# Designed miniproteins, single chains, continued (4): the designs that were tried, part 6

Each design is a single chain, and the fold is of that chain. pLDDT is the mean over its residues in the fold that is shown.

## One batch from the design tools (miniprotein)

Design m12189
Fold by ESMFold2-Fast:
Structure m12189 (fold): chain A 64 residues (1-64)
Amino acid sequence: MSEEELREEVAEALVRMVYGILKSAGASKEEILKVLLEHAEKVAKETGVDEEELRRLAEELAEE
């Protein structure tokens, strides 16, 4: 596994973890999307993963 692939997996896992917490807390879809987009930006900055990929994941998760 490349370092880039590992960073992508970690970044996605972090976004999914935040989604799980918000969903369990009963947050609305709008609140989930807002927080996930903010978190995706922070994770992208920390991991060097493409922010657009993480934002797309956040939007997909908020629709679930």
Scores: mean pLDDT 78

Design m12190
Fold by ESMFold2-Fast:
Structure m12190 (fold): chain A 55 residues (1-55)
Amino acid sequence: TSPVLRVASRETGLSVGELRAIARLSDEEAARRLQEKTGLSREAAVSVVRAIRAE
């Protein structure tokens, strides 16, 4: 998970710990929180959540 989380952290500006906390939520809630904190589109937010969960 570390490489995926590091890439996601760099792309979103959130810490690895924050991304892990968001990944604990449901897919819908995780994507919404990521959009709200980073300004990513829903598609991009869903992609990031999926990448983190694939580890």
Scores: mean pLDDT 76

Design m12191
Fold by ESMFold2-Fast:
Structure m12191 (fold): chain A 79 residues (1-79)
Amino acid sequence: MKKIVLEFEVEFESKEDAERALKGFRDTAGANGAKVLKAEIEKVDENRYRVRVTVEVDESNQKAIEGLRRTAERLRAEA
């Protein structure tokens, strides 16, 4: 059983949207058996917040990998 680490990064104009995005990543990871190693929100400018999430997942768990990737794609489209 080999683990891989995935990192996702998305920027938002509001802290509230960044907090919702971080919750979305946590919920997707938890629902699909992936472990969140790190989840943080960084204020990079007055109206720019960076959400960075690091997740550990089994390399054969395609459902988790695809779920997290879809979540990131959706959030980037909304940002």
Scores: mean pLDDT 83

Design m12192
Fold by ESMFold2-Fast:
Parts: C-alpha cells; sequence; structure tokens
Structure m12192 (fold): chain A 87 residues (1-87)
C-alpha cells in the first residue's frame, strides 16, 4: 500500500513537471511569435491538466516543497499567458 502511494505521488509529480515544462516552452514561443491561440491553448488545456496532477500529487503525499514549487511555476505561466492575451 505505502509503495503504491509513493509511486502514485511520484507519477503525479512527474506528470505535472512534464506538462509545466511543455507549457513554459509553448508560452515562450507564443510570446516570441505573438501567438494568442497558442497562449489560449496553454491556459485552457495544459495549465488545468498540470493543476490536476499537482492536486493528485498532494493527495498522494508528495513532499510539500515539490507541490509548492509546481504551484509557483503554474502561477508564473498563468500570469505570462494573461500578459500575452492582453497585448
Amino acid sequence: MEQQRQQEAQDAVNGARSLIDEAEKMVKEAKEKGDKELARYVLSTLLPAAYLQIIAARVSGAPQAEVDELLARVKKIDKEVEEILKS
């Protein structure tokens, strides 16, 4: 049971990191190209998916420091997307 919960937490953290890394890459591209459609995709699809993985990681007992890091990264991306969409 304990090993399964640790695996679930790690899988969720890894899933969140993967989605956040992709979101950061896409936001950078959207900003460089002025691509508001790409920015909207990040906001509507990648960030919600990343947030669900962060919640899953937290529920499965991931370290609070890792959860806080992932939440901070999501909030930073969200702010950058909002700035692109306002431009």
Scores: mean pLDDT 85

Design m12193
Fold by ESMFold2-Fast:
Structure m12193 (fold): chain A 71 residues (1-71)
Amino acid sequence: LDPENVEYLVSKGLSREEAERILRAERLRLQGLSYEEIGEKLGVSPATVRRYLETLLELSVELLKEAVLKV
């Protein structure tokens, strides 16, 4: 895991453990695994995997919007 990405998510109010799980879910998704396969590897439900990836997308979109608004 990229330590900078973990610290960024922690700065947004997530625990370090939660941040690491979210980033691992993203890496597994980029490798082509399904939500069920990712959930099995992380020990969580597919619904939890979806929530993790949605959280990451929301934070990424907000960061992009903030960057555009401060141009």
Scores: mean pLDDT 74

Design m12194
Fold by ESMFold2-Fast:
Structure m12194 (fold): chain A 91 residues (1-91)
Amino acid sequence: GIPSREQLAAELEALEAAAEAARELAREALEKKARGELSEREEAILLTVLAVLLAAADLVARLAERAGDAETAARARRLREELLRLFEEVR
């Protein structure tokens, strides 16, 4: 079985909250990068976090599509696109 639409929506809300925290970390990292102060380790950790969130958003989108929940699938795809842009900016 797949998660219910309610469970998928709750998981997406949790991912959206985690993505907001990641955006703040990315903002700080980009400010440090502009000053030449971003360590390779900090960049690598942030890129790993963003990659995991990207994979999670893709998984939620696929599960929502299988559940027939077009709204949750569209939201998850939008989150994935935002996270991918952020990943490319930090990299």
Scores: mean pLDDT 86

Design m12195
Fold by ESMFold2-Fast:
Structure m12195 (fold): chain A 89 residues (1-89)
Amino acid sequence: MEKEIEELLKKAREYAEQGKADEAVDYVNRAVDLAIESGNKELLEKVLKGIQEIARILDEKGVATPEQVARIVAAQLHAIGALIELELK
């Protein structure tokens, strides 16, 4: 799981750096889904940090549409929700 999540986040960053926001968001969502399925707090934290970095790159490039920004925010909230659920048990 960890290596797969790292590869997905790496591809998301590569697409974000190329200004390909849709592809970047797709890879982010795949990483979020894998982290949630893992039930691993450290992997969820890693994904949250990755989402913040991808969002920053897209914002700095000015290429993300409001819809794409909303998808990134939704992915972040989904990961945060899963992290809270793991803490509450």
Scores: mean pLDDT 82

Design m12196
Fold by ESMFold2-Fast:
Structure m12196 (fold): chain A 68 residues (1-68)
Amino acid sequence: SREEREAILEEVFEEKAADLSPADRAAARRWLRQYAARPEMDTLSPEEFREHVEKLLDTVVASLRADR
């Protein structure tokens, strides 16, 4: 469900984005929410969605750190 996916996204974000600045956290969260809203995400199980979000957030965090 949408609520379930939103809960998973928030949980993963809290786990992996704690070390980012407030501005970088806001940017990463906006990007993740936009990506998670894509129609193809509706085909994933909750477990597949969590795994996908974890990998994406790792990439986004690395990209934000590299932009400095």
Scores: mean pLDDT 75

Design m12197
Fold by ESMFold2-Fast:
Structure m12197 (fold): chain A 69 residues (1-69)
Amino acid sequence: MAAERRAATRERILDAADDLFKRYGAENTTTAQIAEAAGVSRGTLYRHFPSKEALVQAVAERRLAEYEA
């Protein structure tokens, strides 16, 4: 279903962002590079995360949840 596909796409974006942030740092990583690494369009990326700051926050929150859970 569309909701499940959307959730899977969101996780791919977060995984790509997390990997790039670990390798290059958030300040040296662009939303274009994240979209390319996740295999999505820039429009799809913005649909899930309207800014790079929103993406950075989501990655940090997921890391904390994994660390404390």
Scores: mean pLDDT 77

Design m12198
Fold by ESMFold2-Fast:
Structure m12198 (fold): chain A 55 residues (1-55)
Amino acid sequence: SEWEARRRLLELLLELRKKVDKETFNKIQSEVNKIYKYYGPEKAVEFLEKKLKEI
């Protein structure tokens, strides 16, 4: 559901914030926000999960 995807996205962003510096966080968050705007929250979650595995 959209609500579950939004909740998951917030959890992933909190995890990202713990693992990277502020500059890297802001760059990834900006990309996540673009994906969210154009493709929705489920695609934003998929992107961020992939990014977290690369870190």
Scores: mean pLDDT 86

Design m12199
Fold by ESMFold2-Fast:
Structure m12199 (fold): chain A 61 residues (1-61)
Amino acid sequence: MREEAEKLIKEGEKAREEGKLIEAIKKYTQSYQLYLELRKIDEAKEAFEKALELAKELLKA
């Protein structure tokens, strides 16, 4: 599961590089949920912050 959460972060980064911001947000959110299940609070917070930053950009665009 931890490896799956890390893979989701990498997939989110690739989606962001491709301009697929909605997909990137979804991948970061899925990673956040997995880190919460693993009780990895610091990693979950980082994933959440990545999703939040992209969501704020979309709301202002």
Scores: mean pLDDT 81

Design m12200
Fold by ESMFold2-Fast:
Structure m12200 (fold): chain A 62 residues (1-62)
Amino acid sequence: SRGLALTARAEGERAGRLAEGEAGEKARQYGDMASIAGANGDGEKAREYGRLAGEAARQGGG
């Protein structure tokens, strides 16, 4: 959970830096949500939000 939350946060932050548009903002939001879920011990939600952050990052990487 902790490791997954940290990875999801890093993905979201990276996406935000690479894409300044809506996709980058969504990636940051999902990364934050994954971090919060991980901190609360919800590994399943942390993984889900981390995956969404990565998907948002890919959409903004054009």
Scores: mean pLDDT 71

Design m12201
Fold by ESMFold2-Fast:
Structure m12201 (fold): chain A 61 residues (1-61)
Amino acid sequence: GAAEEARNREIAEEAERRATLLVAQDRYDEAIAVLEEAAKQTSGEYRERLLRGAEDVRRKM
């Protein structure tokens, strides 16, 4: 429902912000972990977006 979608969005956006800061610190493993952990707590499009984000970070290693 709408509440679940809002929660998924909030989790995804917060994880993406944290991952961006970790990447700026060259902490790629931690950035991947944050995104993958958030993906486990989300579903649908947000989960797919977070997993793609983790893959993008992995390519920088």
Scores: mean pLDDT 86

Design m12202
Fold by ESMFold2-Fast:
Structure m12202 (fold): chain A 68 residues (1-68)
Amino acid sequence: SEEDRRIAENIVNGLKYAIDNGDKVILEAAIKELRKLGLSDEEIEKVLELVKQGKLEEAIEVILKSLK
């Protein structure tokens, strides 16, 4: 849904900001939101790796698949 996509985009943008700026508080908050959405630790790790690689759209798609 549009709402699911907005949530995923906000989390991915937050993760990107946290990684680029070394902001551990924002990083932990974004990871906690992914867990609340039902992502496993392995899925969260995949999202983090994609964000680190600048593959933001692929990271969004991983989150969206976990919501369906």
Scores: mean pLDDT 87

Design m12203
Fold by ESMFold2-Fast:
Structure m12203 (fold): chain A 84 residues (1-84)
Amino acid sequence: SKEAEELLRRAEDLLLRAEELLRQGTPEAAREAKELAEEAKRLAMEALRIAVESGSPLSVINRAIGLILRAIGLIFEAEQIIKK
């Protein structure tokens, strides 16, 4: 659906910004990156729910799952910078 696709676009934008912040290598940037990645995960999970409920193509469902997994990975990376 258009709603799911818009949420996925916003999630991708947030993940790109999170990746850029993580490249700075500071704990402050890592905390901001974690917040962006957590928001991206929320948007991608909502997009997954909408896509499943609306009978969206498997490509949209798979994209949502991929973005959720990427967000989890970035949250983990940010946590490593913050805690170490």
Scores: mean pLDDT 89

Design m12204
Fold by ESMFold2-Fast:
Parts: C-alpha cells; sequence; structure tokens
Structure m12204 (fold): chain A 111 residues (1-111)
C-alpha cells in the first residue's frame, strides 16, 4: 500500500501542477513523509482543515489492504467535507483515491 499511495499522491499533485510536491511524494520512504506531503497539499488546496482531512485520509489509505468503490467514495467525501466549495480539493481527492483504487486493482489482477 505504501507504494500505491506514494505513486497516487505524486500523480494527483503533478496533475494539479504541484511538481515539487509530486517529486517529494515520489521520494518519500516512510508513512510520515507521505503524511507530511498530504498535509501540505491539503493546506494549499483548502487551508488547515484541508491539510488535516487529506493527512487523515492518506493515513487510512496506508493502512487499508484494499480500496473498493465504496471505500473510495467514502474517502473522497471525507476529504471534500473540509471544503465542499473547493473544486481543486474535490479534483485532487478524486485523482488521489481513484489512482490508489486503480493500482490496488491492478496488483490483484496480476496476483
Amino acid sequence: MLEHVREALAYAAEALGYDELAERARNARTEQELLDVAREMGTLLAGEAGGEALAAAVGQLLHSPSVDSDTAFALIDQITAADPQSTRLNLFASLLVGEVARLSALERAQA
């Protein structure tokens, strides 16, 4: 799961033009480093509430053995609840969680 979250955070950050945060995510070696990137990204998109919501959601993803559609929608709702008016936070949450779900499904299909 660490590999999936790292790649998904990098993908979502890069898609929104935050290339430096994308590189930090790709270079992250620990859960704490990924949580730090998530908090900073969330803060840029939706202030302190966004930072805490995104860090909490990434923490849940790191400890989830799989991410199905129901879990994905629940996590997106959890993140976007920090600022429902932020289109960028909504887009980032969808890209991040969607990519984790996609990578998890691919790993299962290859096993």
Scores: mean pLDDT 83

Design m12205
Fold by ESMFold2-Fast:
Structure m12205 (fold): chain A 80 residues (1-80)
Amino acid sequence: GILEAAEEALKLVEQALKEGRISEELAEELKKLLEKARELAAAGDDEGAVALLEEAAALAEEAGLTDLAQRIRDILKRYR
């Protein structure tokens, strides 16, 4: 479900940070959005969680991380 999508997206951001592909500042911003998406999904607010996952993908894209943004969007499509 969408909870698993949020958790998978969080793991992607953590892996990107470990690999030095994103800054710690951007990773913190993305993790805040994705952790809030997890909270909403756990509370049954799937639409709110989806909106935050889409916002995280948009933030990654705006930062020039087009591959990360696409991977987050692909996760969303798998759990819709």
Scores: mean pLDDT 86

Design m12206
Fold by ESMFold2-Fast:
Structure m12206 (fold): chain A 80 residues (1-80)
Amino acid sequence: SMEDERERVIKELEEIAKTAREKSKQYKAQGNEDLAARYEEIAKIAEDVREKLRRGELTPEQARKIANALKKILEDIDKE
């Protein structure tokens, strides 16, 4: 159902935000301020998309596409 997909995407966005915040703190502790800032922006985007999805400003399908893009960005940074 659309509600099941909505709940799945909300949980994935929460996980993306948590992972990005943890990576941001890790890189900040290492003195890598640029990479820390990149991860902080990913976390902020994930939180914003989650709130918009909760408010019905985004469809689950739109939020899914953004979540997938954020996951790819996280994977691509980890390969650098």
Scores: mean pLDDT 87

Design m12207
Fold by ESMFold2-Fast:
Structure m12207 (fold): chain A 90 residues (1-90)
Amino acid sequence: RLAAIERALEERERELKARYEAFKASETDEAKLRAFHRELVLEGYRFVGALLAGDPEAAARLEAELRAQNTASAAEMLAAFEAGRAEALA
């Protein structure tokens, strides 16, 4: 159900944003801030992968969009997404 999926995504986004702001308040090292932000982004994509495990059409669309970007960051996001899907299907 789309509304339930959107609600789950909004809740997770709020959680990840709160964790980033808490870390940012105590950390001044830009490299550590970038690394932590990257970890949260990958955690978010893993969650989306698990959430879309039951929707192969939506999953395929996001996978195609990430592959089309042809960047290292998009490749990492795609790997996290695929890991989340695999975990949910196991």
Scores: mean pLDDT 79

Design m12208
Fold by ESMFold2-Fast:
Structure m12208 (fold): chain A 69 residues (1-69)
Amino acid sequence: MEEEAYERIKKVIEENKDAPVEEQAKALKEEFEKVSKELGEEKARKLVQDALLENFSVEEASKIAQAMA
């Protein structure tokens, strides 16, 4: 379910908040791949973007998203 996937993404963010951007991006990319398999890539992308914007500044969220590519 989307709500469960969102909570997993949010937990990954919280657990890696003190890590460098590259490490945060790696952890989020792994979770994104799992959610993409469950809900599809489009839904997974939206959930990751929503979680990043809820937990980071726009600048920090953008840096992490770029590193995930």
Scores: mean pLDDT 80

Design m12210
Fold by ESMFold2-Fast:
Structure m12210 (fold): chain A 68 residues (1-68)
Amino acid sequence: MLSQEEIARLIGLALRAIGHLLEGDIEGAAEDVEEMAKLLGIELPKPRSEEEALEAIKRALEAAEELE
């Protein structure tokens, strides 16, 4: 189960990634996704588009439900 601090950080990273996508910054969003993956202890492919970045964010949030 993730701690409240870990959940807050994960949500913050997801919001930051979405913010980068709204600015057209795919590279910035990819860096935020990488930090989400590290926090969760999983590997996610580096997103190359807005669609891939949004999918990676969704996968990271779904993976958080599977972690203790």
Scores: mean pLDDT 78

Design m12211
Fold by ESMFold2-Fast:
Structure m12211 (fold): chain A 70 residues (1-70)
Amino acid sequence: SAKLEALKAYYEKIVRAEELIRTQDLKDPKAQEQVVKLYDEAASYALEAGDERRAEMALQQKETVLKLAA
């Protein structure tokens, strides 16, 4: 189903973002940009799946990354 496919894509983006946070220096603007993009994409897929709560959580994680990199 389209909803299940969107949720799968959401989790793939979250896992990739978490991997980059673990392995990269978030003081690097390029690494920060990649993580931010992954959380934005995750939020988009969560909304496509009808899951506003997961979208909100992804956007909150994005804001946390931006604050850590400042």
Scores: mean pLDDT 85

Design m12212
Fold by ESMFold2-Fast:
Structure m12212 (fold): chain A 62 residues (1-62)
Amino acid sequence: KAVELFDEGLRAYVNGDYEKAIELFEKAKELLEPHRDDPAYRTLLEMADILIKQAKEDLEKK
């Protein structure tokens, strides 16, 4: 489920597992994309985009 994948991504991000976080957030986005007309799901999509960008930057700044 999209929300469950998003939560798993957040946990991976907090644990410093940025590669896993990116994979989980991208998978959550794929499941949320058909629901982007719903404001709640659109917010999760936007948050996932921000967190993916942050995780990628954190990986490079090691």
Scores: mean pLDDT 79

Design m12213
Fold by ESMFold2-Fast:
Structure m12213 (fold): chain A 68 residues (1-68)
Amino acid sequence: SMEEIEKKLEEILTKAFELRKEYEATGDEAKRKEADELFREALRLVEENKVPGSVFHKAYMKAEKKVS
């Protein structure tokens, strides 16, 4: 379902934002690479499942707020 896809997107994006924040604090390039791979995974999920922009935006905003 779209709700399950939204939840999966939120989960992936949350992990990506956490890794990016860790990279910003430490300069650890491995964390940047892991974050980039997760963002790419999220984009593939959007493309493969024809996710509406509104659903992606909702997942993105929830993930960003969790890591802020």
Scores: mean pLDDT 88

Design m12214
Fold by ESMFold2-Fast:
Order: C-alpha cells, then sequence, then structure tokens
Structure m12214 (fold): chain A 101 residues (1-101)
C-alpha cells in the first residue's frame, strides 16, 4: 500500500496543499521525527499556502536532520524572500549553490 509520505507527495502534485500537509504530518508521526523528507515536503506545502513563517520552521527542521540538502536551502531562501528578507534569502541561495558544486 501507499505510505503517508507517498500520499502527501501525490496530493502536492495535484496542488491539494492542505491534504498534503495532513499526510506529511502523519508520515512524521508514523515514521519518526527524524524524517527530513517529510519535513521538507511539509514546508513546501505550507509555502504554497502562503504560510511562510511556518514553512521556515519545517525547512529548518529538515536541515537539522539533513544539512547538505540543497533543495531545503533553496526553499528556505524562497520563504525568506516572500517575507521581504532579501539578504537572508540571498545567503541561503548561495549555500544551496555551493552544495551543488
Amino acid sequence: GLTELTKGLEALKKKKYEEAIEHFKKAIEKEGEENAVAYLNLGQALLKLGKYEEAIEYYEKALEKAPNNALAWENLADAYEKLGKYEEAEEYRKKAEELLK
């Protein structure tokens, strides 16, 4: 059967962001708080809903577990840019670019 993480990813593809959030929260609950992928995707769904500060919190949790995840740094930069924090956004984008070299 499909995991909660897989169900969340399918909901994200269909732009069902609230549904995706519920599945990712269940993935964290069932698969443990160490699941960086679930935190990253939860943050992405929150970002799409305009919940930028909450998205940042989950991206930071993802980076605590996987600090070399370039996508998480890019998404963190996007969230900071949406909040008008352009200097922090540029710093985090440079971090993502450095990790992809």
Scores: mean pLDDT 85

Design m12215
Fold by ESMFold2-Fast:
Structure m12215 (fold): chain A 84 residues (1-84)
Amino acid sequence: SHMPRTPAMERLFAEIDAIGLGMKIGLDLSAEGKTPEQAAEEARKKARELGFTDEQVEIASNMAAAMARAWERIKKLHEEYKKL
């Protein structure tokens, strides 16, 4: 079956790729003890090097920061549970 690939579908797939890149960089840098801001900058740099658009670069950057912040929250919850 031939399914036509629209510009909207191409943008959606690129956004999914940007999200995946940001998540991976956010998790990797969080494991190394980097800040959300450092994860965001690294994701922005890497996405730009890979030829993503400015909007997609910001998606990757924001996702990396969000993943790093989520890891900080998980660490805080773990420390609170140790007090129980």
Scores: mean pLDDT 84

Design m12216
Fold by ESMFold2-Fast:
Structure m12216 (fold): chain A 64 residues (1-64)
Amino acid sequence: WRDIALAAGLSPDLAERFATAAERAIKQGLSEDQAFVEAINELQLHGPDRLALLQAYRAAKAAA
C-alpha cells in the first residue's frame, strides 16, 4: 500500500496515511479494491492524485 502511494507520487507522510487507511479497511473485512476506494475517500484525494493512485494500483496488481 505505502509503495503504491509512493509510486503514484504522494509524499511519504501522505503515503503512510494511505497505507494505514487501506490496511485498516482490509482488517475490517473489505476487499483490496474496496480498501483502495476507502483510503482514497478517507484522505479526500481527487483529480490527478486519484488518477495516479489508480494507475499505480493497477500496475501493482498486474505485477503480482
Scores: mean pLDDT 81

Design m12217
Fold by ESMFold2-Fast:
Structure m12217 (fold): chain A 76 residues (1-76)
Amino acid sequence: VIELTPRERAVLQALADIAEETGIGRASVAEIAERTGLSQATVSRTLRRLEAKGLVERLANGEYAVTALGAEALAA
């Protein structure tokens, strides 16, 4: 089981919610920052940690998507 800090969970959940609401399956750092109330720098650092855990992937355009493993971590 992959354990998330409260901040990692908040960022991952915001990404998942934006991706579902927009239907495009991805979100930018700026969109996640606006949703969470965190700075873009904090969101970017948190997303890098989530990427290292395999819970999100960074796309060529700088946006992020939730992986299957990331979706499982949110359900736990």
Scores: mean pLDDT 84

Design m12218
Fold by ESMFold2-Fast:
Structure m12218 (fold): chain A 77 residues (1-77)
Amino acid sequence: PTVEEVEAAVREEVARTPGVKLLEIAGSGDRVVAVFEAPTQEMRDELLARIKAAMEELGASLVSVSGENLTVVFRVA
């Protein structure tokens, strides 16, 4: 997968999860960093589950999840 494919997949999953906002997304080298606003734990869990499934289909790896604002780092395989 490419950085562009990972970014597109992230944007698609955000669009499918009402109430979640994509605050920032940036690709550099083999990594994509995305920062989200998800007001509830349920929204965070749903978004993470959707993103994880999409990344597994693309062959990209979820590297880390952190922060009060949900920050997710992906590595392009």
Scores: mean pLDDT 78

Design m12219
Fold by ESMFold2-Fast:
Structure m12219 (fold): chain A 81 residues (1-81)
Amino acid sequence: MELVKKGEEEASKGRYEEALELYEKAIEENPDDAEIYKKTAEFYASQGRDGAAISYYKKALELEPDDEEVKEKLEELLSKL
């Protein structure tokens, strides 16, 4: 989770490109960690990129099918389409 924490820190400083690179690297290193996909989806949603957020929430849900928070966020985003 260190890369995700760094990504969140960069995003908080307004360095969105650096944040995205850190999230992508975290996924590459830990492709089966649902939390990384959730954090990446939250980042895209915060940037108004709902389609990308939907894609990453779907990946998180594939890894943790019983995550009610992810289900709710995904339903909210899908309802806008």
Scores: mean pLDDT 80

Design m12220
Fold by ESMFold2-Fast:
Structure m12220 (fold): chain A 68 residues (1-68)
Amino acid sequence: SAADEALKAKAAAVATAFVETVVPGARVESVDVELGPDSATVTVTYSVNGKRFTLTLTIPRSRTLTAP
């Protein structure tokens, strides 16, 4: 649905911003989002200095849907 696509896009954007903030110089290569009933699980694959890493984030749906 359009709402699920918007949630996935927001979760991906939040996860990408988090990686770029916490890991200076990281290049995000891929982002995969899985929506659960209460949370979004985001798997981010990134590289820094030629090394590849994977980070998994769990974002509560309340934080994904609710503006601060």
Scores: mean pLDDT 79

Design m12221
Fold by ESMFold2-Fast:
Structure m12221 (fold): chain A 77 residues (1-77)
Amino acid sequence: GAGAEAARAAALRAARAGRSGAATVGWQFYKDMEAGMSGREAAEAARRGAEQARKGGDLPNADGILEVADAVEAAGD
C-alpha cells in the first residue's frame, strides 16, 4: 500500500544519508505494513522509536525515524 511504499522510500533516503538505524527501522515498517500493520500503528511505533533514539543521543537516526513516521502519515490509508 501507499504507506508501505512511503516507509520503503524513507528507508532508502536514510540509507543514502548514512542513517543506518533509521534505514533499518523504515525497512522493517515497510515489511510490517506489507504483512498487515496499519499506517497509524506504524507511524505511532516509529514516533516511539524516534523518541528512544533521541534520548540515546542518536539525533540523525531519530530525525530519520521521524521522517519515516511523517511519510507514512502523509501517505494515508
Scores: mean pLDDT 87

Design m12222
Fold by ESMFold2-Fast:
Structure m12222 (fold): chain A 56 residues (1-56)
Amino acid sequence: GLRDELLEELRKQGASEEQIERARELLEKASEDKIREALELLLSKGVEAALALLEE
């Protein structure tokens, strides 16, 4: 699903274990639309931009 795709892309881009754990926590609360936006940001702007979006 979108959650697993986002976590895998974070790992692929070299996100730390702490960043992966933070993303997992944020994804528990995020809507599918929010996750899709975060994945798009992750692919275009990287880890920090995606995490910032997930934090609102």
Scores: mean pLDDT 84

Design m12223
Fold by ESMFold2-Fast:
Structure m12223 (fold): chain A 92 residues (1-92)
Amino acid sequence: NIKKAEEYIKKGEEALKAGKNDEAAIYYLKAAQYYLEAGDYEKAAEAAIKAAEVATDPRLKAQALAAAAYAYKELGDYEKAEELRAEGRAVL
């Protein structure tokens, strides 16, 4: 799972370099999903936050913020998780 996550991070970086922000967000979100499955919550949070930062589609941004919130909850950062959930609701 970690190798697949790393592959999607590289795809996201290439898409972002090409100016394809929403495509990059989708790849970063895929990477976050693989990191979550692997139990790497720190890297999952990083990838999900990156997806939220680059997304221009409000639905993609909300989905990425929800994934980041889940990862922060698993890390024990409940305050950050609630903040990210509130941000996700606000963009929709």
Scores: mean pLDDT 88

Design m12224
Fold by ESMFold2-Fast:
Structure m12224 (fold): chain A 56 residues (1-56)
Amino acid sequence: MQTTHITIQGTDGTILASWNTPRDQIGLDTSAWIDANGLRLIDVDPQNNIFTVAPA
């Protein structure tokens, strides 16, 4: 199973978190992390695996 590097960033481009995860867990892991940190998903760049979030 291939892993991929994902990045979670703020709207200002500040990197909040990054890690490697199996492709089948990307949606679950990112959603769980975002929810746990009281953030909201604003945008997804699937080509670069970048998830942009804002405080909720």
Scores: mean pLDDT 81

Design m12225
Fold by ESMFold2-Fast:
Structure m12225 (fold): chain A 86 residues (1-86)
Amino acid sequence: MKLIIVARNLTPEQKQELIDYAEELRERGYDVEVEVSGDTVTITIGNLSVEEMIGEALRAIGLGLDGYDVKVEIKGDELTIEITFP
């Protein structure tokens, strides 16, 4: 399954934290691509389990409840999570 995380309105520190997170995932054997554009970071993970995908969706719902602007879409084998930081 494929996970796409789009994080917007990031500080330079938040962008670095997400890049570091993506590098840690690569070191753990995940198929990870990172794209940085302005204040937006997109992380694509191609080899997540169903259980990991469910965990990420629940985490995104939690962020939405905490006041982040969160959009979650599931289509086929792809989960897209869009997060706009405050």
Scores: mean pLDDT 77

